Designed miniproteins, single chains, continued (2). Designs and how they scored, part 66

Each design is a single chain, and the fold is of that chain. pLDDT is the mean over its residues in the fold that is shown.

## One batch from the design tools (miniprotein)

Design m6275
Fold by ESMFold2-Fast:
Structure m6275 (fold): chain A 55 residues (1-55)
Amino acid sequence: DVIERLRTEGLKRGLSQESIDSEISNLRTATYGVTDQDELDRILQDILDKAKEKE
């Protein structure tokens, strides 16, 4: 699911567990009601990019 993809891709990008955990709630909120896989991918990549910039 999208949350597991956040964890996997976040670790691959070198994000800390604390950083990943903090973005889980943001990802859930941003993806709530979204059923299009392409849109889910865009939201996930945006969150990952912003999380990496914060570190």
Scores: mean pLDDT 78

Design m6276
Fold by ESMFold2-Fast:
Structure m6276 (fold): chain A 92 residues (1-92)
Amino acid sequence: SRLLDADPAVRAEALRELAQKAGDIEGLVKNFPKLAPPLVEALADADPAVREAALAAVESIKEVEPVMELLKKEHPEELARLEAAAEAAKAA
């Protein structure tokens, strides 16, 4: 998907689209194991705009309480890795 594109502008755009889709609870939870690894990588991306877009996407997901409760239940390991990566990105 565009989250792994060679062009950082494409990766940043895909992350902004993901943030806008944070309200798609079922789709986000179902696809979370496929979304979380690219998001963790994007939070440590070489491009600052990609890191900022990734952090914004994670924060948009965290604002949706039903998503967070389902992720804690269905994908706790992926969620824990993503939250740790987001906290590290904020500290940088």
Scores: mean pLDDT 82

Design m6277
Fold by ESMFold2-Fast:
Structure m6277 (fold): chain A 96 residues (1-96)
Amino acid sequence: MTLVEAARELKRRVEEDKEGVFKELEKSSSSDLLNYGLLLEVAILEEDTEELREVREFVAKLLLSKATSEEAKKIIEEFIKNLPEAAEFLLKSQEE
């Protein structure tokens, strides 16, 4: 599955069952949440919706909740801030 296909599948799931996606995210590992964050930024780059933004905010809150120190929180905040640029870079790389 390509990054774009995975992002579109996530968008479809959010549109069909947003609450189910939230429940899955609550049970997700930190690495899974990072992957969801990246997929959400790709989905938002293709089509920005309120539902996707809500799920993006929830992923960010879950990631920050897993921080064990103030330094870890800063690292996670910087990572979240850079996710849109990382998604744009990866999406552009896969268009070739």
Scores: mean pLDDT 80

Design m6278
Fold by ESMFold2-Fast:
Structure m6278 (fold): chain A 72 residues (1-72)
Amino acid sequence: MLEEQLRRVMEAVIEQAKATGRLEEARERVRREGEAAVEELEAQGRLEDAEAVRRVTEEGVEELTRLAEEAA
C-alpha cells in the first residue's frame, strides 16, 4: 500500500532530522519533494496516489514544524 510505504519513509526522515538537528532543512525538502511528486502523479492521472503523497507530506511537514518549534 503506497500510503503505508510513504509513512515508513517519512518516519525515517523525521528520525534522521531529529538526530542531526536539521529539522527546518528536512521540512523544506519534504515540502519541495512532496509537491513535485504530487504534480507528477496528477499529470500521469494517478490521482489516488497523488492524494496519498499530499497527505503524508502535509503530516510530515506539520510534525517537523512542531519539532523545530520545540527545539527553539
Scores: mean pLDDT 83

Design m6279
Fold by ESMFold2-Fast:
Structure m6279 (fold): chain A 90 residues (1-90)
Amino acid sequence: SSVLKKYHSDDEVKKYEERRKLTLEILKRLSTEKNAELYRQAYAMLAKDPDDPAVVAQVRNVLITDLGLSAAAADLLVQQMLNIIKSKNK
């Protein structure tokens, strides 16, 4: 977008475009009922112990191995889940 380039550096625009690509990858993988159920199970696991790095690592691994997400997309989705969980606990 020309508007983004007017107010943001090329690096900031690139980060926005990469985040958009990762978001589309996540949405495509979650489009099946099986993958949506795996997501719900991963979210429930993370919500139980969100501050445990072992639980965070286990959820990340499920997103990569079972949902087939790239490491970058899995990291983005884990961060989004953590943000939602922390917002509900405030």
Scores: mean pLDDT 81

Design m6280
Fold by ESMFold2-Fast:
Structure m6280 (fold): chain A 66 residues (1-66)
Amino acid sequence: SDEELAERIERLFLEYHLGLISREELLARLQELVPKASREQIEEAVELFEQGKGREAVELLLRAAR
């Protein structure tokens, strides 16, 4: 479901924010969660999160998953 996917994406962003995973690990794990997303979409989502636009980052990835 979108809710379960959003929770998993948010957890990865939280782990990255806390320094528990690298940026490279975040990109790889997001691509595994959203295999339909392009590399460019995954990188754009991470950039949005790094800009404090976490909701927009999650929304981008949920749209890419459809």
Scores: mean pLDDT 90

Design m6281
Fold by ESMFold2-Fast:
Structure m6281 (fold): chain A 110 residues (1-110)
Amino acid sequence: KPKLPSLDEVEERLKEALENKDAEKLKEIIFEVIEQLKENPDVPNEEILAYVRLIVKTVREALKKGLISLEEAKEILEKVKELVKERFPPEEAENAIEAIDEEIKELEEE
């Protein structure tokens, strides 16, 4: 199994993709990280939330820059919700999902 990249490595890769306006690379990195988090059950919940926050922030910036469509942004956030449902106890998952749903609503209103 490939080693999960550090939060700092993911952030730098995502910043580079944003700077290069490479929407396909941006989505590739995000989906890779989500799958790697699913494959690594020993990753603490607080660390998963740090990756989730980074992905949400990156999706907002990509949408603002016109690099991805609203539909693509919503697809990514739905994948993040699936990760949260899989990894967290129901009560903790509900809180994180509500935060992601609020982000989706804000993106639809922009």
Scores: mean pLDDT 81

Design m6282
Fold by ESMFold2-Fast:
Formats: C-alpha cells, structure tokens, sequence
Structure m6282 (fold): chain A 75 residues (1-75)
C-alpha cells in the first residue's frame, strides 16, 4: 500500500539522519579547531534539513488518518 511504502521510506530517512548525526558527533569528538567544528556541524545540519524536507513531502501525500498511523508505526 502507499502507506506501507511511505512508512518504509520514512524509516530509511530516520536511519540516515541518525547515521549523519552519529558520524558528525564522532568527528566533533576528534576536532579541536573551532572553524572545522563549525564546518562539520553545518554540513551535518544541511544534510539533515534535506532529509527532513523529503520526509515532509512524503507526509504531505498522506491523509490525516494515514499520517497518524505512520507516526504510530515510527514510534
């Protein structure tokens, strides 16, 4: 179903966001230079924002009832 495909894609996007955050956190632990820390943070933020935009577009294709079901399955 469209809902099942949407939930699957949303789970993949959440996993990608978590991976980006984890990788950025690991890099920040190794980085003492302030300018480099800012670059790492901004690059991670840009990637997360793009994923969040894709998630928002998927959610817009769902009915209110389907969105409620998707959010319950993502919890």
Amino acid sequence: SELDEAVKRLKELIDEMNKIIDEATAKLKQTTDEAERVKISQEAMDKVRKIQAEMDEILKTLSPEEREKALKELA
Scores: mean pLDDT 87

Design m6283
Fold by ESMFold2-Fast:
Structure m6283 (fold): chain A 68 residues (1-68)
Amino acid sequence: LVDEALELLRKPGEFTLYSDDPVQTTIAVAKRIKASFIVEGVPGGFRITITESADGFVAGASVNILRR
């Protein structure tokens, strides 16, 4: 799941992944991003958005990590 989220942040678009623990999944993903990003609370979980392209991450790419 963490590796899937990181792969999705390397291409343009908004994607959604479901997790049993959105808090811990979001923390694990955020720790491995080597680019500028923001995290926003959304209903059911969190959205991670890349704000500046670096290290293969793409500005404007976003992943919603939501509870199943």
Scores: mean pLDDT 85

Design m6284
Fold by ESMFold2-Fast:
Structure m6284 (fold): chain A 100 residues (1-100)
Amino acid sequence: MDEELARILAETEARMEALIRAGASVEEVLAVALEGFRRLAELIRRTISDPAERARRLAEARLQVLIMVQELARRHGVAIPQEAWDALVAELRALAAEAA
């Protein structure tokens, strides 16, 4: 599982970075972050049977995706509008709650 989670995170980061280099919109970049989290949440949901452990791993994955988005934005000088950031945080939280 940890190797598969790391692979999904690495693929998601690479896709977001490629979009940023191509001059894609913030909306397109954040959509890749959401898709990446959906893949992580699905893997966690099908692999972890204990609800408490599942909730913990989903919370960790959510934090990892948010840190990745902030770090890529900082590194490439991309400004994420506050409204777009708040929407991402809310959607990731909702997806994590549904998968727990």
Scores: mean pLDDT 87

Design m6285
Fold by ESMFold2-Fast:
Structure m6285 (fold): chain A 75 residues (1-75)
Amino acid sequence: MEDVENFKKKAEEAWKEGKYREAMQYYIDAAGDYIRLAVEARERGDESKAEEYQKLADEFYNKAVEFAKKHREAL
C-alpha cells in the first residue's frame, strides 16, 4: 500500500515540471484508490479503516479540484 506522502510527492513533482494534468490525475487516481479501499474495509466490517480511507479520498479529490481551478485561473 502506497504512503500518502508518496502520492503527494508525485503530484508535486508533476506540477513543478509543468505537467499540471498529470499532477491532477495523480490526486484523482489516489482518491479513487482510497474510495475502493474504504468500500473493501466496510465489506470486512472495519468501519474505522473505512472512515480513514474515505477521509483521505475526500482530501485528495479536493486537492485535484483545487489544482484544476488554479490551472484554469492561470490561463
Scores: mean pLDDT 75

Design m6286
Fold by ESMFold2-Fast:
Structure m6286 (fold): chain A 77 residues (1-77)
Amino acid sequence: KLEELEKKLEEKLEKIYRDAKERLIKETGDGSKAEAVAAREALKSEVKKLVEEISKLSGKPYLEIVEAEAERIIEAA
C-alpha cells in the first residue's frame, strides 16, 4: 500500500511539472516579459502549497525536494 501511495505522489508531481512547464513555455514564448515573470512566481507559490500537503500525507521531506524542482522549472522558463 505504501508503494502505491508513493507512485501516486510521483504521478501528481509529474503532472504538476508538466502543466507548469507547458504554461511557462506559452507565456515566455510570446507577450510581455513582465507577464511571464508574474506567471513564474504564481506557479512557484502554487506548487509549494501542494507539495506541503503531499509532504504531510507521505511523512517524507518531499517539500524540500520539490521546492528544488519548482525552482528548476521556473528558472528554465
Scores: mean pLDDT 61

Design m6287
Fold by ESMFold2-Fast:
Structure m6287 (fold): chain A 78 residues (1-78)
Amino acid sequence: SMIKELINEMMRIIGLETEGYVKKKQGDYDGALEAYKKALKEIDTLLAKYPDMPESVKKTLTAQKKKIEDHIKEIEKE
C-alpha cells in the first residue's frame, strides 16, 4: 500500500538524518552535510512521487525538511 511505502521511505529519511547527526557529533562535517543533503533529496522525491499522500504525512515531511535545512545552515554558517 502507499502508506506502507511512505512509512518505509520515511524510515530511510530518518536513518539519513541520524547518520548526519552522528557524523556531526564525531566532527565529520563533510560527511554530515552529505547525509543531510541526501535526506533533503529523498524528502523532495517523496513529495513529488506521492502528491496525494495524507496531509499529516506531507506536514511531517515538510517539518523534517525545514529541520534538516536548519542543521545544514548551522554547519555552513551561511
Scores: mean pLDDT 85

Design m6288
Fold by ESMFold2-Fast:
Structure m6288 (fold): chain A 89 residues (1-89)
Amino acid sequence: DERFNELKKYAEDVLRKKAKEAGVEVNEDYIRTVAEGLAGMVKDLDEPSAKEAIERAATALAEGLKAGDRVAASEAVMREIARVRNEAA
């Protein structure tokens, strides 16, 4: 799936950028795993909506990790994806 791989690469790049901006240390295995999940969750959206969802989700994840609450970070990711999905419908 070319689209899935493109979205996964985009998510990896955005996650690395947002983690660095937030000053959060994350390993490459974590980035790859999260990027794969994000790409899978948004691959049914059009390209602009999928990229917007990834960027919002990655920002929310980085901010939540900086706050030290991984559960709240995960919930914020799902909330941002749902918001973009509802806006795209």
Scores: mean pLDDT 83

Design m6289
Fold by ESMFold2-Fast:
Structure m6289 (fold): chain A 56 residues (1-56)
Amino acid sequence: DHPLLLQAKQELEQNQDAPEDLRQALQSDINWLEAEPDNIGAHLSVIGAMEDIRLV
């Protein structure tokens, strides 16, 4: 159970009206973090994508 992945997935579900490019970027970063859960770059990418989608 990865807390950041849970938060990112919830953020994606809550922002259904966000621009498609931002939703796709967040989904892509979620997929990367799921594939490489210990990769710090994947964590930072997910955090950035979550911030971007929250600001729309």
Scores: mean pLDDT 82

Design m6290
Fold by ESMFold2-Fast:
Structure m6290 (fold): chain A 70 residues (1-70)
Amino acid sequence: SPEVEALRAEYEKKAWDIFKETLLEMLEKAKQQGLNEPTEELVDEGAIKFQKKYDELKAEYDRRVAELEA
C-alpha cells in the first residue's frame, strides 16, 4: 500500500533521528567524564536506551499500519 510505504518512510526518519541523538548523548557523557572515547558501559547504556525508544516507535508504527489496513 502506498499509504503504508509513506508511513514506513516517516518512521525510518524518526528511528534515524533517535539513533543520532543516542550517539551524541553517549559521546557527550564520555567527554564530561574526561574520556577520549566511550566506555563499554556507556555504549551498552546507549544501546539499551536506543532499543527501548525503537521498540516504542515500532509499536506505534504497527498500530498505525493496522488502522490503515482495517
Scores: mean pLDDT 85

Design m6291
Fold by ESMFold2-Fast:
Structure m6291 (fold): chain A 70 residues (1-70)
Amino acid sequence: MKEEAIKVAKELLERARKEKLSFQQVLDYLMEKGYEELADILVEIANEAMRDGKELTVEELLQKAIEKLK
């Protein structure tokens, strides 16, 4: 499960670099595919960044999620 979540996050990161993906589009994709745990991690990271006054790109959110899953 953890390894699959990392793989999905890496695939989304590569896609986000090639395409303009919104955070909501990423969350919708993960929910449709049943990767709810990864979606929750991304929301947690986004909330932490906002609390610290940081604006993160979708790419940065996915990178932080990959590190958190390791």
Scores: mean pLDDT 80

Design m6292
Fold by ESMFold2-Fast:
Structure m6292 (fold): chain A 119 residues (1-119)
Amino acid sequence: MIEEAEEAAKAAEKAGDLKAKGDAYLKLGRAYRKEGKYEEAAEYFKKAIEAYSSVDPNSVNVALALVYLAEVYHEQGKLEEAQKALEEARKILDKQPPTVEAALVMMGVAVVEQALKKS
């Protein structure tokens, strides 16, 4: 899975497709997180945020990447950084139309907020 996502990132970079590049970095972050490699996961989620923000800083994709970053920060015990990432995601989602995609990302915010309260 990591090798496939690295190939996708290289292909997107060669094509100049910033959304596809963000999608590939998001996939890499999720793969590293699954392996417990939280530092690498956080770096790829930050790269996904940069790529998506270059297209539209208020997109649901930026909010989604921020939720994943908050989950990883929580797993690292970086509770203040996790809270800031969730606040940024919420601000973006508050500007979104009421789509199923935006609702699913907002549910992700609520799940991570509950996890932080238990910390």
Scores: mean pLDDT 84

Design m6293
Fold by ESMFold2-Fast:
Structure m6293 (fold): chain A 105 residues (1-105)
Amino acid sequence: SEEKEKKIEELVEKLSKADEEKFEKVLEIIREAVLKYNKEGLLSEEELEAGLEVMREMHKASKEKDKEKAEIYKLLTKNFLKALSEIISEEEFEKLVKEIEEVLK
């Protein structure tokens, strides 16, 4: 949905600006959510770790002020989070988003 896409975009911007401690906590929350709610096994462990690494590269590029690299990895992070939202239920994704937002306060 358009609302879901906008929410993901807002999360990626907040994540790119987050301190290291809050950022790593968000990665742990995402990993735990996938382990708990990926009932169909549609996302492999390797695909999850690759997505989390994309998020780390986004955060690193944003902190280093590499604008071109940051924009590329922000796009890849949005794609990863959108894929997660299709793999887990809408209710579980909304719960994940709220938990991430609480960490990023």
Scores: mean pLDDT 84

Design m6294
Fold by ESMFold2-Fast:
Structure m6294 (fold): chain A 68 residues (1-68)
Amino acid sequence: MSEEEKAEQMIEAARQLVDSMLAAGTPVEGIELFLDYMEKEFREYLKNEELQKKFTEEIEKLKKEAAA
């Protein structure tokens, strides 16, 4: 699996999980904590700095959408 495919799969999984959590009525604070955990723990698995930045930016977008 390429690093790009890995980043896309992680972003897609996070997006699907956020959608599921919102549908289940999970508090925004819980979703934000989950996304903070994902960013902290999984960003380092990406070897490419541009992909790490893209992952961080997409996680920030998901937090903003969940908080809206």
Scores: mean pLDDT 76

Design m6295
Fold by ESMFold2-Fast:
Structure m6295 (fold): chain A 94 residues (1-94)
Amino acid sequence: SLRKEVANILRNLAKAAEELGLEEVAKILEEAAKQIEEGADPIKVLEETIEKLEELAKKEKDPKKKLEIEIIIGLVRIILGVLKIIYKRLKLPA
C-alpha cells in the first residue's frame, strides 16, 4: 500500500530526528504517519507537516539544530513531490 510506505518513511525520519535530539520534530513526523495510516489525505498531511516544521525552525535559536530541522523539511518536501507525481500517474484522488 502506498499509504503504508509513506507512513513507514515518515516513521524512519522520526527515528532519525529523535537520534538528533529533535524530540518535537520526531513527534510531528510520528503524528503525520499515524494520520496517514488512519486514512487522512497524505498530500494534505505532508503539507501541514511542512508548515509545522517550518514554525519550529523559525523558533530554533541553535544554528546547528535549525540546520538539522531544515534538512528534515527538505526531505519531507521531496516525499511530498514524489507522492504528487505518483498520484497524478496512477490517477488516484489527491
Scores: mean pLDDT 88

Design m6296
Fold by ESMFold2-Fast:
Structure m6296 (fold): chain A 103 residues (1-103)
Amino acid sequence: MEELIEELIRLARELHERGVTHWLHLEVNKEKKEMLIVLLEERDGVLFLTVTQEKDGKSASITINVDKKEVFIKGEASEEEIEEMLRYAIKKLREELEKLENS
């Protein structure tokens, strides 16, 4: 868990240093009734990363204050489901960084 959070903070900071103040990834699987959102946003000079999943009628979100390294978890998800959400967010943030480097 902690290692996944540290990697997300690193990736969020690197994107922000490259000029990304707002970034959204939305994945919808209608057949499985699943939705995953990864949101990087700067609010009043503070950088936040939020990962939200809706699955089987349950909602869970992880919000990271990147500068303070503070983590807030809300909703209904197992530790395994939270780790899967974080791993997916890491994958998507890495893909965005690679895209920016190759542009």
Scores: mean pLDDT 83

Design m6297
Fold by ESMFold2-Fast:
Structure m6297 (fold): chain A 58 residues (1-58)
Amino acid sequence: MLEEALEKAREELEKNPNPDLSKFEKELIQWLLAKGASLEEAVRIAAEAVKFAKELME
């Protein structure tokens, strides 16, 4: 799940180099919950993916 979330973050930046990261994080949480993750795990993974996206944006 984390690796897939990081790939989604990279794909989002390819589509839009200045994405709304708050919106992206909420969308990731919804996607992770749909994949069967717990709320706690979904929030943690989404936060890591957003941090990764911010690092890529510099």
Scores: mean pLDDT 81

Design m6298
Fold by ESMFold2-Fast:
Structure m6298 (fold): chain A 57 residues (1-57)
Amino acid sequence: VPGVPEEVARVFREIFKKHENLYEAVDEAVRKMVEEFGLTEEEALRAIQRLLDAGAL
């Protein structure tokens, strides 16, 4: 997905598969991206939106 590193995309897909609730998946993914990849909350949300727009979910 353009603008999203593959490692970040992979982590989000794993989290999304683990959660039935999209809001819970997004919350965990944002927190993990901020803590492990050093992204801002806004950058993490943009990465998630790009993955959703690309049909990665």
Scores: mean pLDDT 74

Design m6299
Fold by ESMFold2-Fast:
Structure m6299 (fold): chain A 107 residues (1-107)
Amino acid sequence: GSERAREGAREAERYGKLGAEAAEKGDAEKAREYAEKAGRAGLEAMRGSETGEDSAAAGVAGIGASTGVLLAARAAEEGDKEKAKKLAEEARTSAEGAERTGLAAAE
């Protein structure tokens, strides 16, 4: 499970950060695409966790990053630039959490 959890965590971090950047730039369509990829990666990390709490935590963080990006994209479409930036920052933090926790699942 740990290799699947680590790969899912890395993909969740990568796509979560890309989605946050797209939302900050006002590209809601691209942000949603990256959110979907981050969410799928988070689910794969969690599915790899048949024996590890860290893998489950990485999956939850990846799903959190996906949700944050979707909320940031919506705020950007509504013209709320301050809310979009705050939600994008929170999504980026969740994405970084997914990577850290997924790497810990290796031990």
Scores: mean pLDDT 76

Design m6300
Fold by ESMFold2-Fast:
Structure m6300 (fold): chain A 101 residues (1-101)
Amino acid sequence: SDEDLEKALELADELLELIKEGIEKTKDPEIKLELEELEGLLLIVRALAKKYKDPLFMLEGLIKLTEELIELAKEAGLDELAEKAEKLLEKIKELLEELKK
């Protein structure tokens, strides 16, 4: 539904802010590049899900991207960012289970 897509887009926007926080806070140029690639992938997933009205595709993409953010945040020593990303991952999984029927 349109409401389900809007909820998924809100979670995508939350993930985008956490990725941007990681890019700003990391001192490792390799991790920064990986986070910038992750940002690009999120924008593509968001655009495709919005174009095709597919909240399930969005949420499945967000799970994978959020798991990658958690690993990169831990690797960068950004423990507070990793914790925020883990909380977001649980919210994404909860919404996916609700939409799965």
Scores: mean pLDDT 89

Design m6301
Fold by ESMFold2-Fast:
Structure m6301 (fold): chain A 104 residues (1-104)
Amino acid sequence: SKKEDEKKAKENVLKLLDEALKLLKEAKKKASKDVQPYIDEAIRYVEEARKLVEEGKSPLEELGKASYYASLAALKSDKEVSKLLLEAGVSTGMAAIAEAVSNL
């Protein structure tokens, strides 16, 4: 049913955002103090995006901002932290695509 398909799409987006939050929090633990503020902004925007998805609202602007701050953090990070931030970026990007497709 259409209602069941919408529920599954929402659950998939939330799962991707939860995966991104886990990766961002792991990156923050390993990041230098100079990089941590950028990761904190990325976490804040992913958490806001998650709330918007739960409310049935578009998270796309917040996901774009999360990706921007995660990318800035990655550019300033060592290889290990950068890899975690890029993996978080993939999860947020997949969430944005899934959300956009479900609203077409």
Scores: mean pLDDT 84

Design m6302
Fold by ESMFold2-Fast:
Structure m6302 (fold): chain A 90 residues (1-90)
Amino acid sequence: SGGLAGLLYNSVQTLIDQGKYDEAIELARQTAKDNPNNPIISSTAYYMLGKGLDKQGKHKEAAEAYRKAAEYSPDEKTKEYLLKLAEEAG
């Protein structure tokens, strides 16, 4: 599946898997800023930002990113999951 959100997920996850956390965080943060009117891309970008921040031990910043991802999430189940990640991180 070649959706822009899927491409973003794969690109940021690859950087995380390579230990390139600063690059992963910057890509996710920039994508969120560049796509403020696209809820699916914004939700994915903030979720991936949270994952990168968690890997760097920046748990409070990760919690904030997960809460932002939840705000943009199109479905209740994903929103609940993201809010639980925020509670566990912060």
Scores: mean pLDDT 86

Design m6303
Fold by ESMFold2-Fast:
Structure m6303 (fold): chain A 99 residues (1-99)
Amino acid sequence: MIDDIINQGLQAISNGDKDGIQTVIDQLNQLLSQNPDDSRAWHSLGNSYLSLGNFDNSIYYYQRSISIDPTDTSAWRNLSLTYSRSGNDDLANQYRNLV
């Protein structure tokens, strides 16, 4: 189930499908209400909000993901990218250098 939701999210992001991205966000929120320690679900929420240009929510969800799984180098890199896109280049460089 989580793998299918993540794959749907990646496809919707790739296609610029905002309605598909919102569907994935809703599904991830339902999963996280039952399993709040699912780092992959938090990471996928970060990706979804980043693709929508909602940097504050994207940062929050990536931080939740790395707090659960600090070995997810992809989440650290995406957090750094999100800071860069939000205009916080100093924070972006700091987080990029942690991996």
Scores: mean pLDDT 83

Design m6304
Fold by ESMFold2-Fast:
Structure m6304 (fold): chain A 76 residues (1-76)
Amino acid sequence: AARQEEARARAIAVVRRHAELLLAQADEAGIEYDREKVEAELEAAIAEIRARDLDDDEVAAVAAMEARLAAIEAAR
């Protein structure tokens, strides 16, 4: 049971970090966006993650995204 809860927590953290990086890049580029709409879409995506168990391929994809986000953050 703990494995699925941990996988969802990691997936949610990855989605939130990715959104923050995209918003920061948009701000740096002077791109206008509807923050309330973006936040609503982010919360909807998080709700989808919470609604089901992740399979092994999805867990691996989360780990790959964590590594990618860490690399992007290190390059800033």
Scores: mean pLDDT 77

Design m6305
Fold by ESMFold2-Fast:
Structure m6305 (fold): chain A 68 residues (1-68)
Amino acid sequence: SKIEELLRELKEAMAARDLDRFIELLQELINSDIPDEEKIEALRELERESTDPAMRTYLRIAIHELES
């Protein structure tokens, strides 16, 4: 599915510490036609796995926007 592909690519960007690519993929996820509940679940999975402060901050902002 599109969400599984985006989640995989986001995890690859996190592992590579490629912040620019991470932000691009995160924006694609947020703007996709995927249900907000599925997006939030994926973002929370990424937040649990992320140790990078910048990426964690972007994930928290994205989750907050989707829950609003």
Scores: mean pLDDT 86

Design m6306
Fold by ESMFold2-Fast:
Structure m6306 (fold): chain A 75 residues (1-75)
Amino acid sequence: SLLEELLPTLPPEAAAFVQSLLDAGDSSREALANLIGNNPARVLTPAQKEELASMLAAGTPLEEILERLRAIVEA
């Protein structure tokens, strides 16, 4: 899943949260929205969180949202 692709790029605390969502069966747009909304380990600034939330609301493809999230996390 897209969330599994994020695991290697996240801090351990954020990775543990993502793993919890995957273990619960959340491997969808909703799981990504929950990750962005909860902002575990403060990996996103408020502005970056709003940007990603806007992309989700606009129906942006998950691959584009994931690419943007990776660019933010790797910066």
Scores: mean pLDDT 66

Design m6307
Fold by ESMFold2-Fast:
Structure m6307 (fold): chain A 95 residues (1-95)
Amino acid sequence: DEIERRAREMAEEMLAAGVSREEFYEGLARAAGAEAAKVLGKSEEAERLKKEIEELIRTEGAEAAFRKMLERLRELGKTELARLLELAAELYEEA
């Protein structure tokens, strides 16, 4: 389906680019966080979220930060985007 096709394209592009696992998850965590921040708007909550992402990457690692941001996207009603990013991560790990 369309979400699965986009997820596969995303994973294939990252693999072709030679991105490390850590860089891949940092990219996904920041992308997910940026989309969550768009929902929150130009608010203090959006600024706190940006700081939280960088702190999570530093303290818990990029994959943990990404998983936390997927949860935030689902809470904000971005369930299709969360599924897309989660499938992209799964396809990347399968390669």
Scores: mean pLDDT 80

Design m6308
Fold by ESMFold2-Fast:
Structure m6308 (fold): chain A 64 residues (1-64)
Amino acid sequence: MKYTLEELKPLAEKIAEKLGLKLSEEQLDSLTRYLFGGYDKDGDGVLSEEELKELLEKTGLEDE
């Protein structure tokens, strides 16, 4: 499976909530892009399932 930047926005919101951060829409978009770019090493504009899993584990959203 692959995930686009738009599909990661809700995930970034959950991550911010888990970290105890309240972010504006602009900050959430920025965070989503930052995370996407940091884990999208191939630069193909999508995240693989493995990259997403690593992100979830790293941010404490462990496979719950």
Scores: mean pLDDT 69

